# Designs tried in a protein design run: designed miniproteins, single chains. Part 80

Each design is a single chain, and the fold is of that chain. pLDDT is the mean over its residues in the fold that is shown.

## One batch from the design tools (miniprotein)

Design m2770
Fold by ESMFold2-Fast:
Structure m2770 (fold): chain A 67 residues (1-67)
Amino acid sequence: MKKKKEKTLKDASLTMIEMKLRMLVGDEKADEAIELAKKGVSDEELREKGFDDRVIELVREYQKLLK
């Protein structure tokens, strides 16, 4: 659940990661990576699906922020 002070920072961080993903791999691949992050898939599964290590790192950061 979002707290008042953390709301803006968390939302900004999530948005920045989504924007970085879209700039690196395009909207379609970025949306796929975000969905996989929400499902909690492993870095190995992301790599098998053709995502670069840089994208995998952003997905991991996104997943941590969702907790």
Scores: mean pLDDT 76

Design m2771
Fold by ESMFold2-Fast:
Structure m2771 (fold): chain A 80 residues (1-80)
Amino acid sequence: SMEEERARRREIVDRITEIFKRLQKLYDEGKIPEEEYAELQKEITRVLNELFSGRITIDELEARVAELEKRVEELQKKAE
């Protein structure tokens, strides 16, 4: 349904927002190289553009967001 699709899109935006906040914190604390930070920002922007353009399925967007979450978690673990 359109309502279910809207809820899933909202969840994707919330997850991306959390990824962005975690990534920004790592950058502000000097725990991530500038090049890596820039590349992850580019990937986040790409996922947002794909979300709003409708070029890929919600299932594919959720998979890309999960991959970004995993990458940021691995960076946080290295920063410990």
Scores: mean pLDDT 84

Design m2772
Fold by ESMFold2-Fast:
Structure m2772 (fold): chain A 92 residues (1-92)
Amino acid sequence: MVIAGIEAKYIGNKIIATAVVHVLKDGELYRAVATVTYDYKTKEIKAENGESEGLEAEVEEAKFNEDGTVTIKLYLKTTGEKVELTVKVELP
């Protein structure tokens, strides 16, 4: 079972989107975190791959969409699964 969620926050001049993936395998719960930071002033996107507890996740794509959403595409190296998450960010 794969459970994935995404949250986006405005912090200063940055939008920080955090994707959290949980995988239930053989009765154990594994977790990976990936963070995408968008700087509203510089228009730069930075993606950081996180490794939390027995699950390796890689950010394949991170984009800020024209409709004010952020999309993160993750590859779960440990399981071979791909996850796509989109969250709406309220812009000033």
Scores: mean pLDDT 74

Design m2773
Fold by ESMFold2-Fast:
Structure m2773 (fold): chain A 62 residues (1-62)
Amino acid sequence: LDDLIQELKELYSKNPHPKIKELLERAERFKALVDAGKLTPEQAAAFSRRLKEELEKVKKEL
């Protein structure tokens, strides 16, 4: 997850797009919830998958 957040930060620095900023904010909030143990394993897996899919899609659009 830290790698994903770092990649999003780098992408946003190069291409300051609202969509990237939104993904970054979601990823950071997701990490906070994971670290706090607030998500079920199913929720954590589903959210992580969605973030990665959206990141890959955004990369293709940039």
Scores: mean pLDDT 78

Design m2774
Fold by ESMFold2-Fast:
Structure m2774 (fold): chain A 66 residues (1-66)
Amino acid sequence: SLAEDIRKAARLAKEGKFEEAAELVTGRPVTDPELIKGYLDSLAREAEILGMTEEAEAVRAALDKF
């Protein structure tokens, strides 16, 4: 489900595993930093829409350190 994917991607991002987080969202390897940021920023917005505020904040905080 999207909610489970958001939780897993947020956890991967917290661990600094940004390529793995982006791959989870896209279903394919992503290594371009700008594309990774774009996909994870979109994921954070989806998390916010679903009321998953903790996950949205975690992804944004992790991206700030990326």
Scores: mean pLDDT 84

Design m2775
Fold by ESMFold2-Fast:
Structure m2775 (fold): chain A 121 residues (1-121)
Amino acid sequence: DLREKLLEIARKLGIEGESMRDLAEALGKIFNFSEEEVEELVEESKSLAELVLLAVKRAAKKVLTVSDEEIEERLKRVAELVKAGKYDEAIEELNLIAPIDSSTSKEVQKLLLEALTLALS
């Protein structure tokens, strides 16, 4: 369940709330988003799947000068690695697409990969 994965991420990052804004704040900690970027994600997102996808795409656009379609294609390749149980390779690929804050634990990165895979389903 995507909601359960996002709640587990939020709790591991010290966020006690369950609202879409609290989940967006958790993603903001992972991707080093400003408060303004977090508010924009909340306003743009109609679902938890959309929240995850828009957050990753926002992070990707800071480092990649490619189309949304190319970002989404690369994210689908990351999801296939997760489905194959290749979490270390999936973490490496995701960090090339959407750089993750260096303080983010491997366990939180795995939960993010699972959430992303569910969001792309």
Scores: mean pLDDT 87

Design m2776
Fold by ESMFold2-Fast:
Structure m2776 (fold): chain A 56 residues (1-56)
Amino acid sequence: SMSHEEIAEDLKKYYEELGYKILKVTKEEVVAKVKTREKPEVIAGYDMRLNELADE
């Protein structure tokens, strides 16, 4: 498994390119604020779920 720091760096880079600001990262969850929206979103820490939760 990747370390929490490695996951955090990969997810921050990926989501910042998509217009998200990462607020919290764990192995299980990412909390991000959409730059075009004034609310945080909870996104699962794995790519398999990240796109699905981002649509909330």
Scores: mean pLDDT 57

Design m2777
Fold by ESMFold2-Fast:
Structure m2777 (fold): chain A 86 residues (1-86)
Amino acid sequence: GTGVGYDHGLEGDNPIESAMKKLGKKYYSIDEAAEIIQNHIDAEKSGIKKVLREVSGGKKRVSHKEVLEAAKRISEDPLLGGEVSG
């Protein structure tokens, strides 16, 4: 329902989603998507690119949804995040 309140976008509006909306693209290269994810998730760029290739099925480019799926997997995998923060 429509209510009066402040929105953080923490559940429905992911910062990666917001960055992609500002770019206005439907698809991203693996490199562009990896850079977007790396700006918001502390992870090795090569690891990010590997996950992006996996979610895309080995394609050179990823959809908006695939970028978000890759970001989720990277965030849930501590080995891809580099360091475990408490």
Scores: mean pLDDT 70

Design m2778
Fold by ESMFold2-Fast:
Structure m2778 (fold): chain A 80 residues (1-80)
Amino acid sequence: GPTAAEGLALLEQLPQGTRKRLGFHLAGLTGEPLGPTLEAPPSLAESLKKVSQEDFERALRLAEVPQEHHAALYKALTGK
């Protein structure tokens, strides 16, 4: 399966608008403001681990992230 490192590389390759939309939706799920680069500080990773995979994948869809990148981004941002 995809690695966390592959997910981080994909995150950097996402269009800026897509990254901003993803940050907005993830902030809604965690209640925490996200940085402009979606860096995964330890506190954010802990908060995202409490989010269900289904809710996380919904955020990815709402942000218009391609379906093929969902598993890699989930691993990168949650550490699961």
Scores: mean pLDDT 70

Design m2779
Fold by ESMFold2-Fast:
Structure m2779 (fold): chain A 89 residues (1-89)
Amino acid sequence: MEENEKAIRAAKGIAEQVKKYVDELKKKFSEHPELKPMAEKITQLVEEAKRLAEKAVEDPENAREYLQKVIDTAKEAAKLGKEAEEKMK
């Protein structure tokens, strides 16, 4: 029970952290139309991380599997976000 609660909280926290990071990046993307394909991919990854975190809440017994998927999705979003930030310098 407690391990599943920790996994759910971690999944939600990671999804929220990535969303916050990407929301800040979106403010800069409006000035860089050449990066629109990256912005769209990053947005899709953030929505997927949120969906996976919601699945952890709906299915607590599999929360650890959903947490791992949220981590993997968040890492991909962060990597693309960093690449986009370097291109905006």
Scores: mean pLDDT 83

Design m2780
Fold by ESMFold2-Fast:
Structure m2780 (fold): chain A 93 residues (1-93)
Amino acid sequence: SAALNEEIKKLLESDKPEDVAKGIALAYRNRDQIDVDAIEEHIIKAFEKFDMPRVGELIVRSIREQDPTPLLAALMELSVENPEFLDLLIGEL
């Protein structure tokens, strides 16, 4: 849905970590209904702002492949590098 993609983009562009977590969770929950190519750069940019580009890449891969394994790897990396954001993201997933 174009409207859903725009909502996800808006959340990912927010300066609030809680909005970014909501955007990622919304993208992952709706991975069958979203255009991942339209949101990929927004996910990557959000995690570049956190100095964690690898986490963004893993999340995009999980959505694209519809495989939870890259997401689990991203959550493990967040547990070491940014546990506060991990708590926000788990709360929304």
Scores: mean pLDDT 85

Design m2781
Fold by ESMFold2-Fast:
Structure m2781 (fold): chain A 61 residues (1-61)
Amino acid sequence: MKVSGGVADPEAGNLTPVQAEAITQASKLAAEQVKTAKSLEEVEEVSRQAAEHYRKLVAEA
């Protein structure tokens, strides 16, 4: 159980706590990568990988 981020509690009825945590972590990582990306090509790849990862997380649930 991760207690880092008391304001991020998307237990609104769409996701399980475990899925919400995984998606939040993935989203945070993607945001960090986009922040450091300096080219459109790099942003495109990060966006594509994030979408693919998100899709797999949802599908595995």
Scores: mean pLDDT 66

Design m2782
Fold by ESMFold2-Fast:
Structure m2782 (fold): chain A 97 residues (1-97)
Amino acid sequence: KKEEALELVRLGWVLYEEGKYEEAKEKAEKALELLGDEVTVLKAAAELVLGKALYQLGEKEEAIAHFERAIEIASQLDTPSAQTILKLAQKALEEVK
């Protein structure tokens, strides 16, 4: 379950970088389903990938909501990985406003 969510987030990010935005969205959504209510850097990363994919697909308002969720989750965590996701999500939110 946890390893599966990690692989889905990694695949979602790779698919996003390849311009495969619908596939990136699907992988990120599945990762979020597996992670549920957990407050983890992995969930914040999945929210960020989903937001970025949604923005490229023209779903601006939905993308903003997912960036805000990534910020909320990552800001609760005191790790270098969480700080990286927080910074990326904040930048993404500023760029889409």
Scores: mean pLDDT 86

Design m2783
Fold by ESMFold2-Fast:
Structure m2783 (fold): chain A 60 residues (1-60)
Amino acid sequence: MSAEELRREAREALEALRAAGMPQDQIDLLGQQIDRAIKRGELDLVAAAIRAMRELAARL
């Protein structure tokens, strides 16, 4: 999976969390953390985080 694909999937997961009721300030912080991880080349960590965010959104 490319960094571009991960950025798209991260945006989708963050939007799902927002729709589920997560505050915007927390969404912004998660987005910043994901962007930093992508810039560091930690793509497997980003993919795991996206999965965790989607699971959390489904439970909220």
Scores: mean pLDDT 82

Design m2784
Fold by ESMFold2-Fast:
Structure m2784 (fold): chain A 97 residues (1-97)
Amino acid sequence: SSPKVQQGVSLLSAAAINMAGAEASAMIAERLAADPSATKAQIQQAYNDALGNAEAALANVDKAVELGGDEFEEDGRKIRERVDEAVARAKAIVAKV
């Protein structure tokens, strides 16, 4: 396979890791919001972590799709959808505190 396809695979793998990070941070925000001892600052930090992971995931997906074309478009789309859902979930939590 071409060097561009190999680089695209590595970027898509990195994007999947960042996507999992965004989902984990959204879950942490939800758990903190349910904890009466948790602070608004802790919930805000979990939301900020979700955003940072989301930005990294989307940047890596965009680069992977540019290098691999249609071979990576479907996997990239699924990562974008999951990242958007995680961010929306965390945002809904931070709006309530």
Scores: mean pLDDT 90

Design m2785
Fold by ESMFold2-Fast:
Structure m2785 (fold): chain A 80 residues (1-80)
Amino acid sequence: MLPTRDQAVQQVTDLADKYRAGEISFDQFLEQVSKLVTQLVRAGDLDTVLAVLQTLGSRLDPAQYQRVLERVAEILRELM
């Protein structure tokens, strides 16, 4: 059930595309990214978490990306 690095990158790409298309809100986008990151952190797959963040950094504006980074930092503090 844990996604591969390529699958995780594709999932966040698809979520970012849905958000840009107006199909989901930013809060819905952030919730889905948070669920994926939580799953990866619990599995100890921090390399895939970094790949997800790098992918989103190229696809989101700086304010959106900062909110993602803050949420990921919260997850890391709670689970590590």
Scores: mean pLDDT 84

Design m2786
Fold by ESMFold2-Fast:
Structure m2786 (fold): chain A 94 residues (1-94)
Amino acid sequence: VTLVLRLEPVYIGPGPAEVVADTAYQPGDITYRVTVRSLDTGETLELPAQSGGRKVARLALDRDATIEVTVTALDAAGNELARISARVKATVLE
């Protein structure tokens, strides 16, 4: 399985910051688990395994942070086929 991961810029304002990851679609019964981790606090949010496409995770952030997004591709039996990680900066809007 070839993973495609696109991260959009992350902005911090009033309310939760949105981390957007696009895993794209692959043929077959592939599901994707997205894990979002703040490298500054160690807090981790995991999204349920779902079909490919755009995923949104919401984090409570009050300052600039480095966010690590990990995507794990799973087969129909739940076995890990591939994993990719990328980092994005979350920035406070002023």
Scores: mean pLDDT 73

Design m2787
Fold by ESMFold2-Fast:
Structure m2787 (fold): chain A 90 residues (1-90)
Amino acid sequence: MEKLKKEEEELKKIAKELGIEELVIIPVNEEDFSNLSTNTLEKKKKALEEIAKKAGDKPKKAVVYVVAEREISLEELEEHARKLEAELAA
């Protein structure tokens, strides 16, 4: 629960820096998502990157799954947000 909210805030941070204002975060059980994806963080990051690049001048709505029990380095998520912003600026 607590980690879920933390991850949601990190994802919102990335979306905001990429210019995505409408982000839909769907919490899921780790068991449900781990069967589909081994690394949820990387998939979420790639989804946000793709949407940001395709949006151009218009923000897109992104749907991201957040696993409550997933303990991934949030520092990496924030670092990627900074790098994505730099890439979009280039």
Scores: mean pLDDT 51

Design m2788
Fold by ESMFold2-Fast:
Structure m2788 (fold): chain A 81 residues (1-81)
Amino acid sequence: MKALIVSEGASESAAQSAGANLEAFGAKVTVTVGDRVIIEAEGASPGQVLGAKDLIESTGGKSEALVDGKEPEEQPDPPGI
């Protein structure tokens, strides 16, 4: 599964932190920083991608995320195990 996060106005350190967080969950990550921050991740879950997007947005700017060309959906945690 391939994921793409694009952000405008995020810091380089925030992008690197989000990328490292995804890698910690076993994803293959490429971070590109220029006029926009682009994070490409392979093997990340939709919830992990949304978490990374939220991390970037918390530093300022607008972010968009796609998983396999679709907007990611957060899966609810199973209640009570």
Scores: mean pLDDT 71

Design m2789
Fold by ESMFold2-Fast:
Order: sequence, then structure tokens, then C-alpha cells
Structure m2789 (fold): chain A 84 residues (1-84)
Amino acid sequence: MSEEEKFKIIKETLLTAGFSEEDATELAEYALKLGISVSDFIGTVNALVSGSEAAKEAMKAKLEKEYGEKGIEFFEKLEELLKK
């Protein structure tokens, strides 16, 4: 999958989840810079939108294991922007 295709999928997922055009664009660019997979990105958005603490903790732990500190930074940035 090209970086352009990843950007489109990530941005569309965020817009569907209720993020603004500006926030969706910023987060999609950030995810690409960190090398987060589309699957992990969608999983993170779904966990945050669900409001389940168990789902959030499980996804944060997965991101930490696969991406280290970058995964944690990504999760926290996405969570902050979800607050609008």
C-alpha cells in the first residue's frame, strides 16, 4: 500500500469517527511519520471511540510493544484530539 493510500484510509477513518477535517489531516500525517500500520491505526481509533478502558489499555499496550515510545505518543496525541 502506498503512503498516499494509507493517508486516505486513515483520514477517512478519522472523519467517520467524528474528527474535524483539520484534526483528521494532522493525525493522518503524524501516523505516517511514525510508521503506524493502517490496521493498528484503525484499532486505536475504534478503542478510543468505544470509551472502553479495557480496550484503550489493551491497544496502548499493543502499540508500546510494536512501536515503543512512539506508539504511546501516538495514542496520547490521538486521545487528546478526540476531546475536540
Scores: mean pLDDT 78

Design m2790
Fold by ESMFold2-Fast:
Structure m2790 (fold): chain A 85 residues (1-85)
Amino acid sequence: DDKEIEEQMEAYFASAEKWLAEHSREEILQFVQGDLELAKQQGLEKTAEKLEETERLIQEKSPREEILEALKEGFKAALEEYKAR
C-alpha cells in the first residue's frame, strides 16, 4: 500500500515540473482553483488548505519553484487523505 502511494508521488513530482513549465501562470491558477473546489466538495480539508496556499502563492506572483513545492505538498496531502478514508 505505502509503495503504491510512493510510486504515485514520484510519478506526479516528475511530471509536475514539466507541466508547470508548459503552462502559463493564469492556466496554473485556474487548475488550482478547480482542484480546490473539488477538494472542498469531497471534504479533503488538509488538501484544501494546501491548495489555498498554492492559490495565494500564484496570486502574489511567487517563483515557480515555490508553486511547484506547494503543489507537491497538496498532492501528498490528497493521497494521504484518500488513503485514510
Scores: mean pLDDT 78

Design m2791
Fold by ESMFold2-Fast:
Order: structure tokens, then sequence, then C-alpha cells
Structure m2791 (fold): chain A 55 residues (1-55)
């Protein structure tokens, strides 16, 4: 089932809450971007926020 933007934001929030390594966050969202290219712009925006907060 395709993920929604709200589900992607919840995943990002979960990664931030538990302070996952940035490498794990990147791998997760790069895989999602490959499977759902229509969400690329939104995923790239979420990754930018994760890089700012987890770096």
Amino acid sequence: RPLTREELERIADLLLKHQYPLEVARATFENLKASQPELKEHIDELLARLEERLA
C-alpha cells in the first residue's frame, strides 16, 4: 500500500523522538523515495529537516 505524506511525517517524528542515527534515517527515506518517486519532493524536505536535527 502506498504511504501517505502524513505517514511519512509520522516516521520522521518517530526517528527524531528516538534519536535514530542519521544514516538509518537516510537509508529509510532513500528506499521510500525509490519505491514512490511521486513523493520525492516531500521526502527530500523531510530528509533535510532530519539532517538538521540529527547531525
Scores: mean pLDDT 78

Design m2792
Fold by ESMFold2-Fast:
Structure m2792 (fold): chain A 75 residues (1-75)
Amino acid sequence: MITVKIKINGKIIDVKLEGVTYEQAGAAVRAVMEAESEGKDPVELARETVRSLGTDEQADKIAEEIKKAVEKAKS
C-alpha cells in the first residue's frame, strides 16, 4: 500500500494505492498536477501515464482512485 498526497482544486487529498509500484504512484501524482495546471482531465492523463509504465489493470486501478480524489475535492 502506497499513500500519496495529491492537490486537486486547491485541496490536498490523501490517496491510497495498492498493487502498484512507487514509480507508477509518483508518475500518477505528477500527471494529476500537470492536468490541473493545464486544464486537462487528471483521471485520463494519470491512466495514460501509468499504462506506459505497467499493465492496463494497474492503470485502471490508479484512475479509479484518482477519480475518487477528484470527487472528494469537489465536496
Scores: mean pLDDT 80

Design m2793
Fold by ESMFold2-Fast:
Structure m2793 (fold): chain A 70 residues (1-70)
Amino acid sequence: MMTFEEMRKRLIERVGEREAEAIMMKLMMLIHDGDMESVKKLLEEYDLTDALPAAEKLMASIAAARAKNG
């Protein structure tokens, strides 16, 4: 299973540090919004589907935290 750290490293190797950071920020925003379909598309675009379980777990944690603070 790919961690977010490993995912960032692979992105840096493929697209460079600046673009990797922009992609990671976009991914975090999609996770924060609960947009699983866009998360899947982004991960597939960069061959990072092994990170999908980590993204799903983070989305669930964010949803739970929001419910507690709402």
Scores: mean pLDDT 78

Design m2794
Fold by ESMFold2-Fast:
Structure m2794 (fold): chain A 80 residues (1-80)
Amino acid sequence: MRKLTVTFKSGVVVTVELPEEVTVAEALEAIRAEVERRYPDDTEALKELEELEELLKDYKDVVLTAEQIQELIDFALSSL
């Protein structure tokens, strides 16, 4: 298991534990579950999450390492 930390522009930070190799879809599902669990009323974080999911939709079935997913998400969030 590897820890993935997502920092939203809203200032919300979530950490999820992923297998060493995981699909982008599985990583995004874990992030969504954690955001909804800890910050259900944070509309800015949920909006950024929806924009992130839309941006990465074409990569949904790609298997990546946790480190590659961290880099991909950080890059995608920097582009929002």
Scores: mean pLDDT 82

Design m2795
Fold by ESMFold2-Fast:
Structure m2795 (fold): chain A 83 residues (1-83)
Amino acid sequence: SAEERLRRRGLELIAELSGRSVEEVREDYEAITNPDTILEFNTTAGRLALEAGDVTPEERAVAEEYIAEYEKKVAERKEEALK
């Protein structure tokens, strides 16, 4: 699926940037149980994939959805912290 292709590309880019293997990054991802942490990871992977380019329109749509949801949650948390 487009989501799986985007995730794989993101994991490869995160591994390259962090100096780790793709398998190590995947194991870390699979160990995440917190939905907010999963969203943060998917958003980071999506942003890196978009910056690297060569994404399909479907992969781009998935990445943009993760980014939008993450930014919404960050904005909500900032607003709550200021109360």
Scores: mean pLDDT 78

Design m2796
Fold by ESMFold2-Fast:
Structure m2796 (fold): chain A 58 residues (1-58)
Amino acid sequence: RAEEVLRAAAIADGVPEDRAREAARRAVSGEMSVEDALLEAGASPVTARHATRLVERL
């Protein structure tokens, strides 16, 4: 669930699919925070913050 949400949010923000998938995996595995993973993959700060809130709700 969380990984799918993060991947979809990053792709919607223009992040390439392979980068979005890896960022979502890293965030879900605990290798890095949701916000940091999405920002490093190239998502906007707005998208990174909103995705973090969505995952916290799940």
Scores: mean pLDDT 79

Design m2797
Fold by ESMFold2-Fast:
Structure m2797 (fold): chain A 56 residues (1-56)
Amino acid sequence: LAAQLVRAEIAANPELTTLTVDLDALSEALGQSRSTVRREVTAEARRAGVRLVFTD
């Protein structure tokens, strides 16, 4: 879900140094809680060495 989307985005853009995520939009689109999306996205960004910014 959120982790898979973030991994796919990083794989598609190997020069990505900062990832901006709209927590509310992703939570609604995926049917996951904001806390779950935040946790999954944060874990994948840390694994890839990408800086993470949340817009909501």
Scores: mean pLDDT 78

Design m2798
Fold by ESMFold2-Fast:
Structure m2798 (fold): chain A 85 residues (1-85)
Amino acid sequence: SDLEKGKKLIEEMEEIRKEVQRLLEQETDPVVKEHLGDVLDYIESLLKKMKSHPDDIGTIRLYYGIARGIYFGSKTLFEQTQKKQ
């Protein structure tokens, strides 16, 4: 069902949130740390919206796609800054 599919995407998004939190806790560069904090706040806001409308599979898929894109961009930035230090 769409509700069941939405629940699975919300669970996957919770794992993305945890991974961003882990990167934030490990980051020492203050500019990158601020960026990761902003990313975490944004992902948490999308999660809240997904959880408030768990039957809206279209919106859940959209927010998951946005969060995933931002996460991969942030992970790439983190990895690049680690190589320069």
Scores: mean pLDDT 83

Design m2799
Fold by ESMFold2-Fast:
Structure m2799 (fold): chain A 88 residues (1-88)
Amino acid sequence: GKILKLELLSKKEVDGPLLEAVLYYSIEFEGDIDIDELEALLEKKYPDLEVGGVLYADTSPDGVVVLLMENKKTGKLVIAVVYSKKRL
């Protein structure tokens, strides 16, 4: 697929020892969600964050992808929840 738009819907800050934030996104794309393209786009938008893994992936047109990211400056984790706009 091809990512057309990625929009931040909300950010939940977490005062936790391991987790610092949960980021909620909507995504517009053609075909299926390309996880590699999504990972590259998120790392480009947030250069201090590195994708550490995929926690859940439904790459269908109405799917959802949950990514685990690490903040390289703090060593804490960030979770990105990416919803297809068609799901919302």
Scores: mean pLDDT 82

Design m2800
Fold by ESMFold2-Fast:
Structure m2800 (fold): chain A 88 residues (1-88)
Amino acid sequence: SFIDIINNFRASIDDANFDDADRMANGWKAAVNDLIDDPATRAQINRVIDQTQAQIQAMIRAGAPRQQIAAVMDQMAAQMEAIIQQSQ
């Protein structure tokens, strides 16, 4: 399920290469497009991914510690999970 993929994403935040924020965001958009049939739900989740990608890129350029970047990614996962749960 998409929730299982979100939980796997949360588990993979540790030791993730945050310099690849663009690659990570594109992977998540691909999963959303494959697994979420409702266009409105897909649009909401893709917006969260886009906003989070921009935030992470800005944080990396500012030299933010990995723990802060991981917290932002965990927040994204929580927002995506809430959107999916609300749509079901």
Scores: mean pLDDT 72

Design m2801
Fold by ESMFold2-Fast:
Structure m2801 (fold): chain A 64 residues (1-64)
Amino acid sequence: MDDEIFEKAKEAIDKGDLEAVREAARQLTSPEKINELLKYAFDKGKEEALDAIAEAVREQRAQR
């Protein structure tokens, strides 16, 4: 599950689809996969995607 979500999130980052990035990040439960996604966006210079991932993770934590 997380691996498939992670691949979709990487595609969304490459395409600049910030809404798809947020949706994938909200569904991602593995801290390791979240960190890898953040690194992927950082390495690509996609600052807007970094913000989208951080926002989605913050929202997910607020539900707990």
Scores: mean pLDDT 77

Design m2802
Fold by ESMFold2-Fast:
Structure m2802 (fold): chain A 83 residues (1-83)
Amino acid sequence: PSKETLIESPKLLEKFITQKVAEAKKARENGDEDAAEAALNEARDVLKARKEKIEAERSSLSTERWVAEQLALIGDEELLKLP
């Protein structure tokens, strides 16, 4: 699956990360640190992309909520009188 497909599907992402962690453990058991590091780096790359998407989504939701809160405050004369 593509990186984009993984970050849009939580179930596929979880399966991918689980497989990469298992792959890294097996590589370490076999003394192959390069293979272990490669597998973990693939997992980290996808997790970073998912985090960025979640942060962007949260920023959008937070911005919408913040704008709504500011509009409410502007419409409320009593709140505007606070020091």
Scores: mean pLDDT 69

Design m2803
Fold by ESMFold2-Fast:
Order: sequence, then structure tokens, then C-alpha cells
Structure m2803 (fold): chain A 76 residues (1-76)
Amino acid sequence: MHEKIREALDRVVERYGPALPGYLSESQVYEALLEAGFSEEQARKIVEIAVKKGDIGGLMTESQVIEAVEEVLKEE
């Protein structure tokens, strides 16, 4: 699971570039989560949790995305 997410995030960064070095936008993470096989509802929930962990408004790191995925999957 985590490897598929990392690969999907890497593909999105390769297509569009990072929002900032080491950071992804909400739309980039959402697209990557859908490509990794998450539902639209799960992807939205993960993005909402991950963005709240970031110090930069609307941006998140790969590790924050992975933490948010773990939180969502633990509750389902």
C-alpha cells in the first residue's frame, strides 16, 4: 500500500513538478491517491488530514500523506 502511494506521488511530481521542493498541493495528492486505488471519499478525507499536518497552507509532504492514510485506514 505505502509503496503504491509513493509511486503515485512520484508520478504526479514528474508530470507537474512539486508545489515547492518536498511539498505537494491538495490537487496533486488527491490525483495520486485516486491512481493508488483509493475512493474519491477516502482521497478527500486523507487530503484534509494531511494538509492540517503541514506548516505551509494548502501544502503537504509525502510523510504527512502516509500518516493521513494510516489514520483513515485505522478507522475503517
Scores: mean pLDDT 77

Design m2804
Fold by ESMFold2-Fast:
Structure m2804 (fold): chain A 60 residues (1-60)
Amino acid sequence: SEEEIEKLQKEIVELMNRYKKLRAELATAPPEQQPALREEIKKISDEIVKKMKELARLKS
């Protein structure tokens, strides 16, 4: 479905933008904040991969 594809693409873009911001934040974060940021980055990365796989499946 084109509508489902568009929705997933928009969600992926939003997650990628958040990922980039968190990576930038991690680069300047003090050591005590780094574990929490790394966990959030991992969670978002996993969500991006999941949505990209679903997008690939819908385009097949």
Scores: mean pLDDT 87

Design m2805
Fold by ESMFold2-Fast:
Structure m2805 (fold): chain A 63 residues (1-63)
Amino acid sequence: TEEEIRAKLKEAGAELRKIVEEAEERGLTPEITISQEGNTLKVTIKVGDKTVTIEVPVPRPLE
């Protein structure tokens, strides 16, 4: 579980960097919104007319 979370976080980080670099090349400022749905952290990035969502599983105690 923790290994999977670390791997997905690293992958999400790489994807985020790529999106930010592409936005800068276009002269656009990325809009980042973070929301949590159950055990999933959703990072939504808006660049101009494009929207990308990165999902990261987060372990949670019983709620």
Scores: mean pLDDT 71

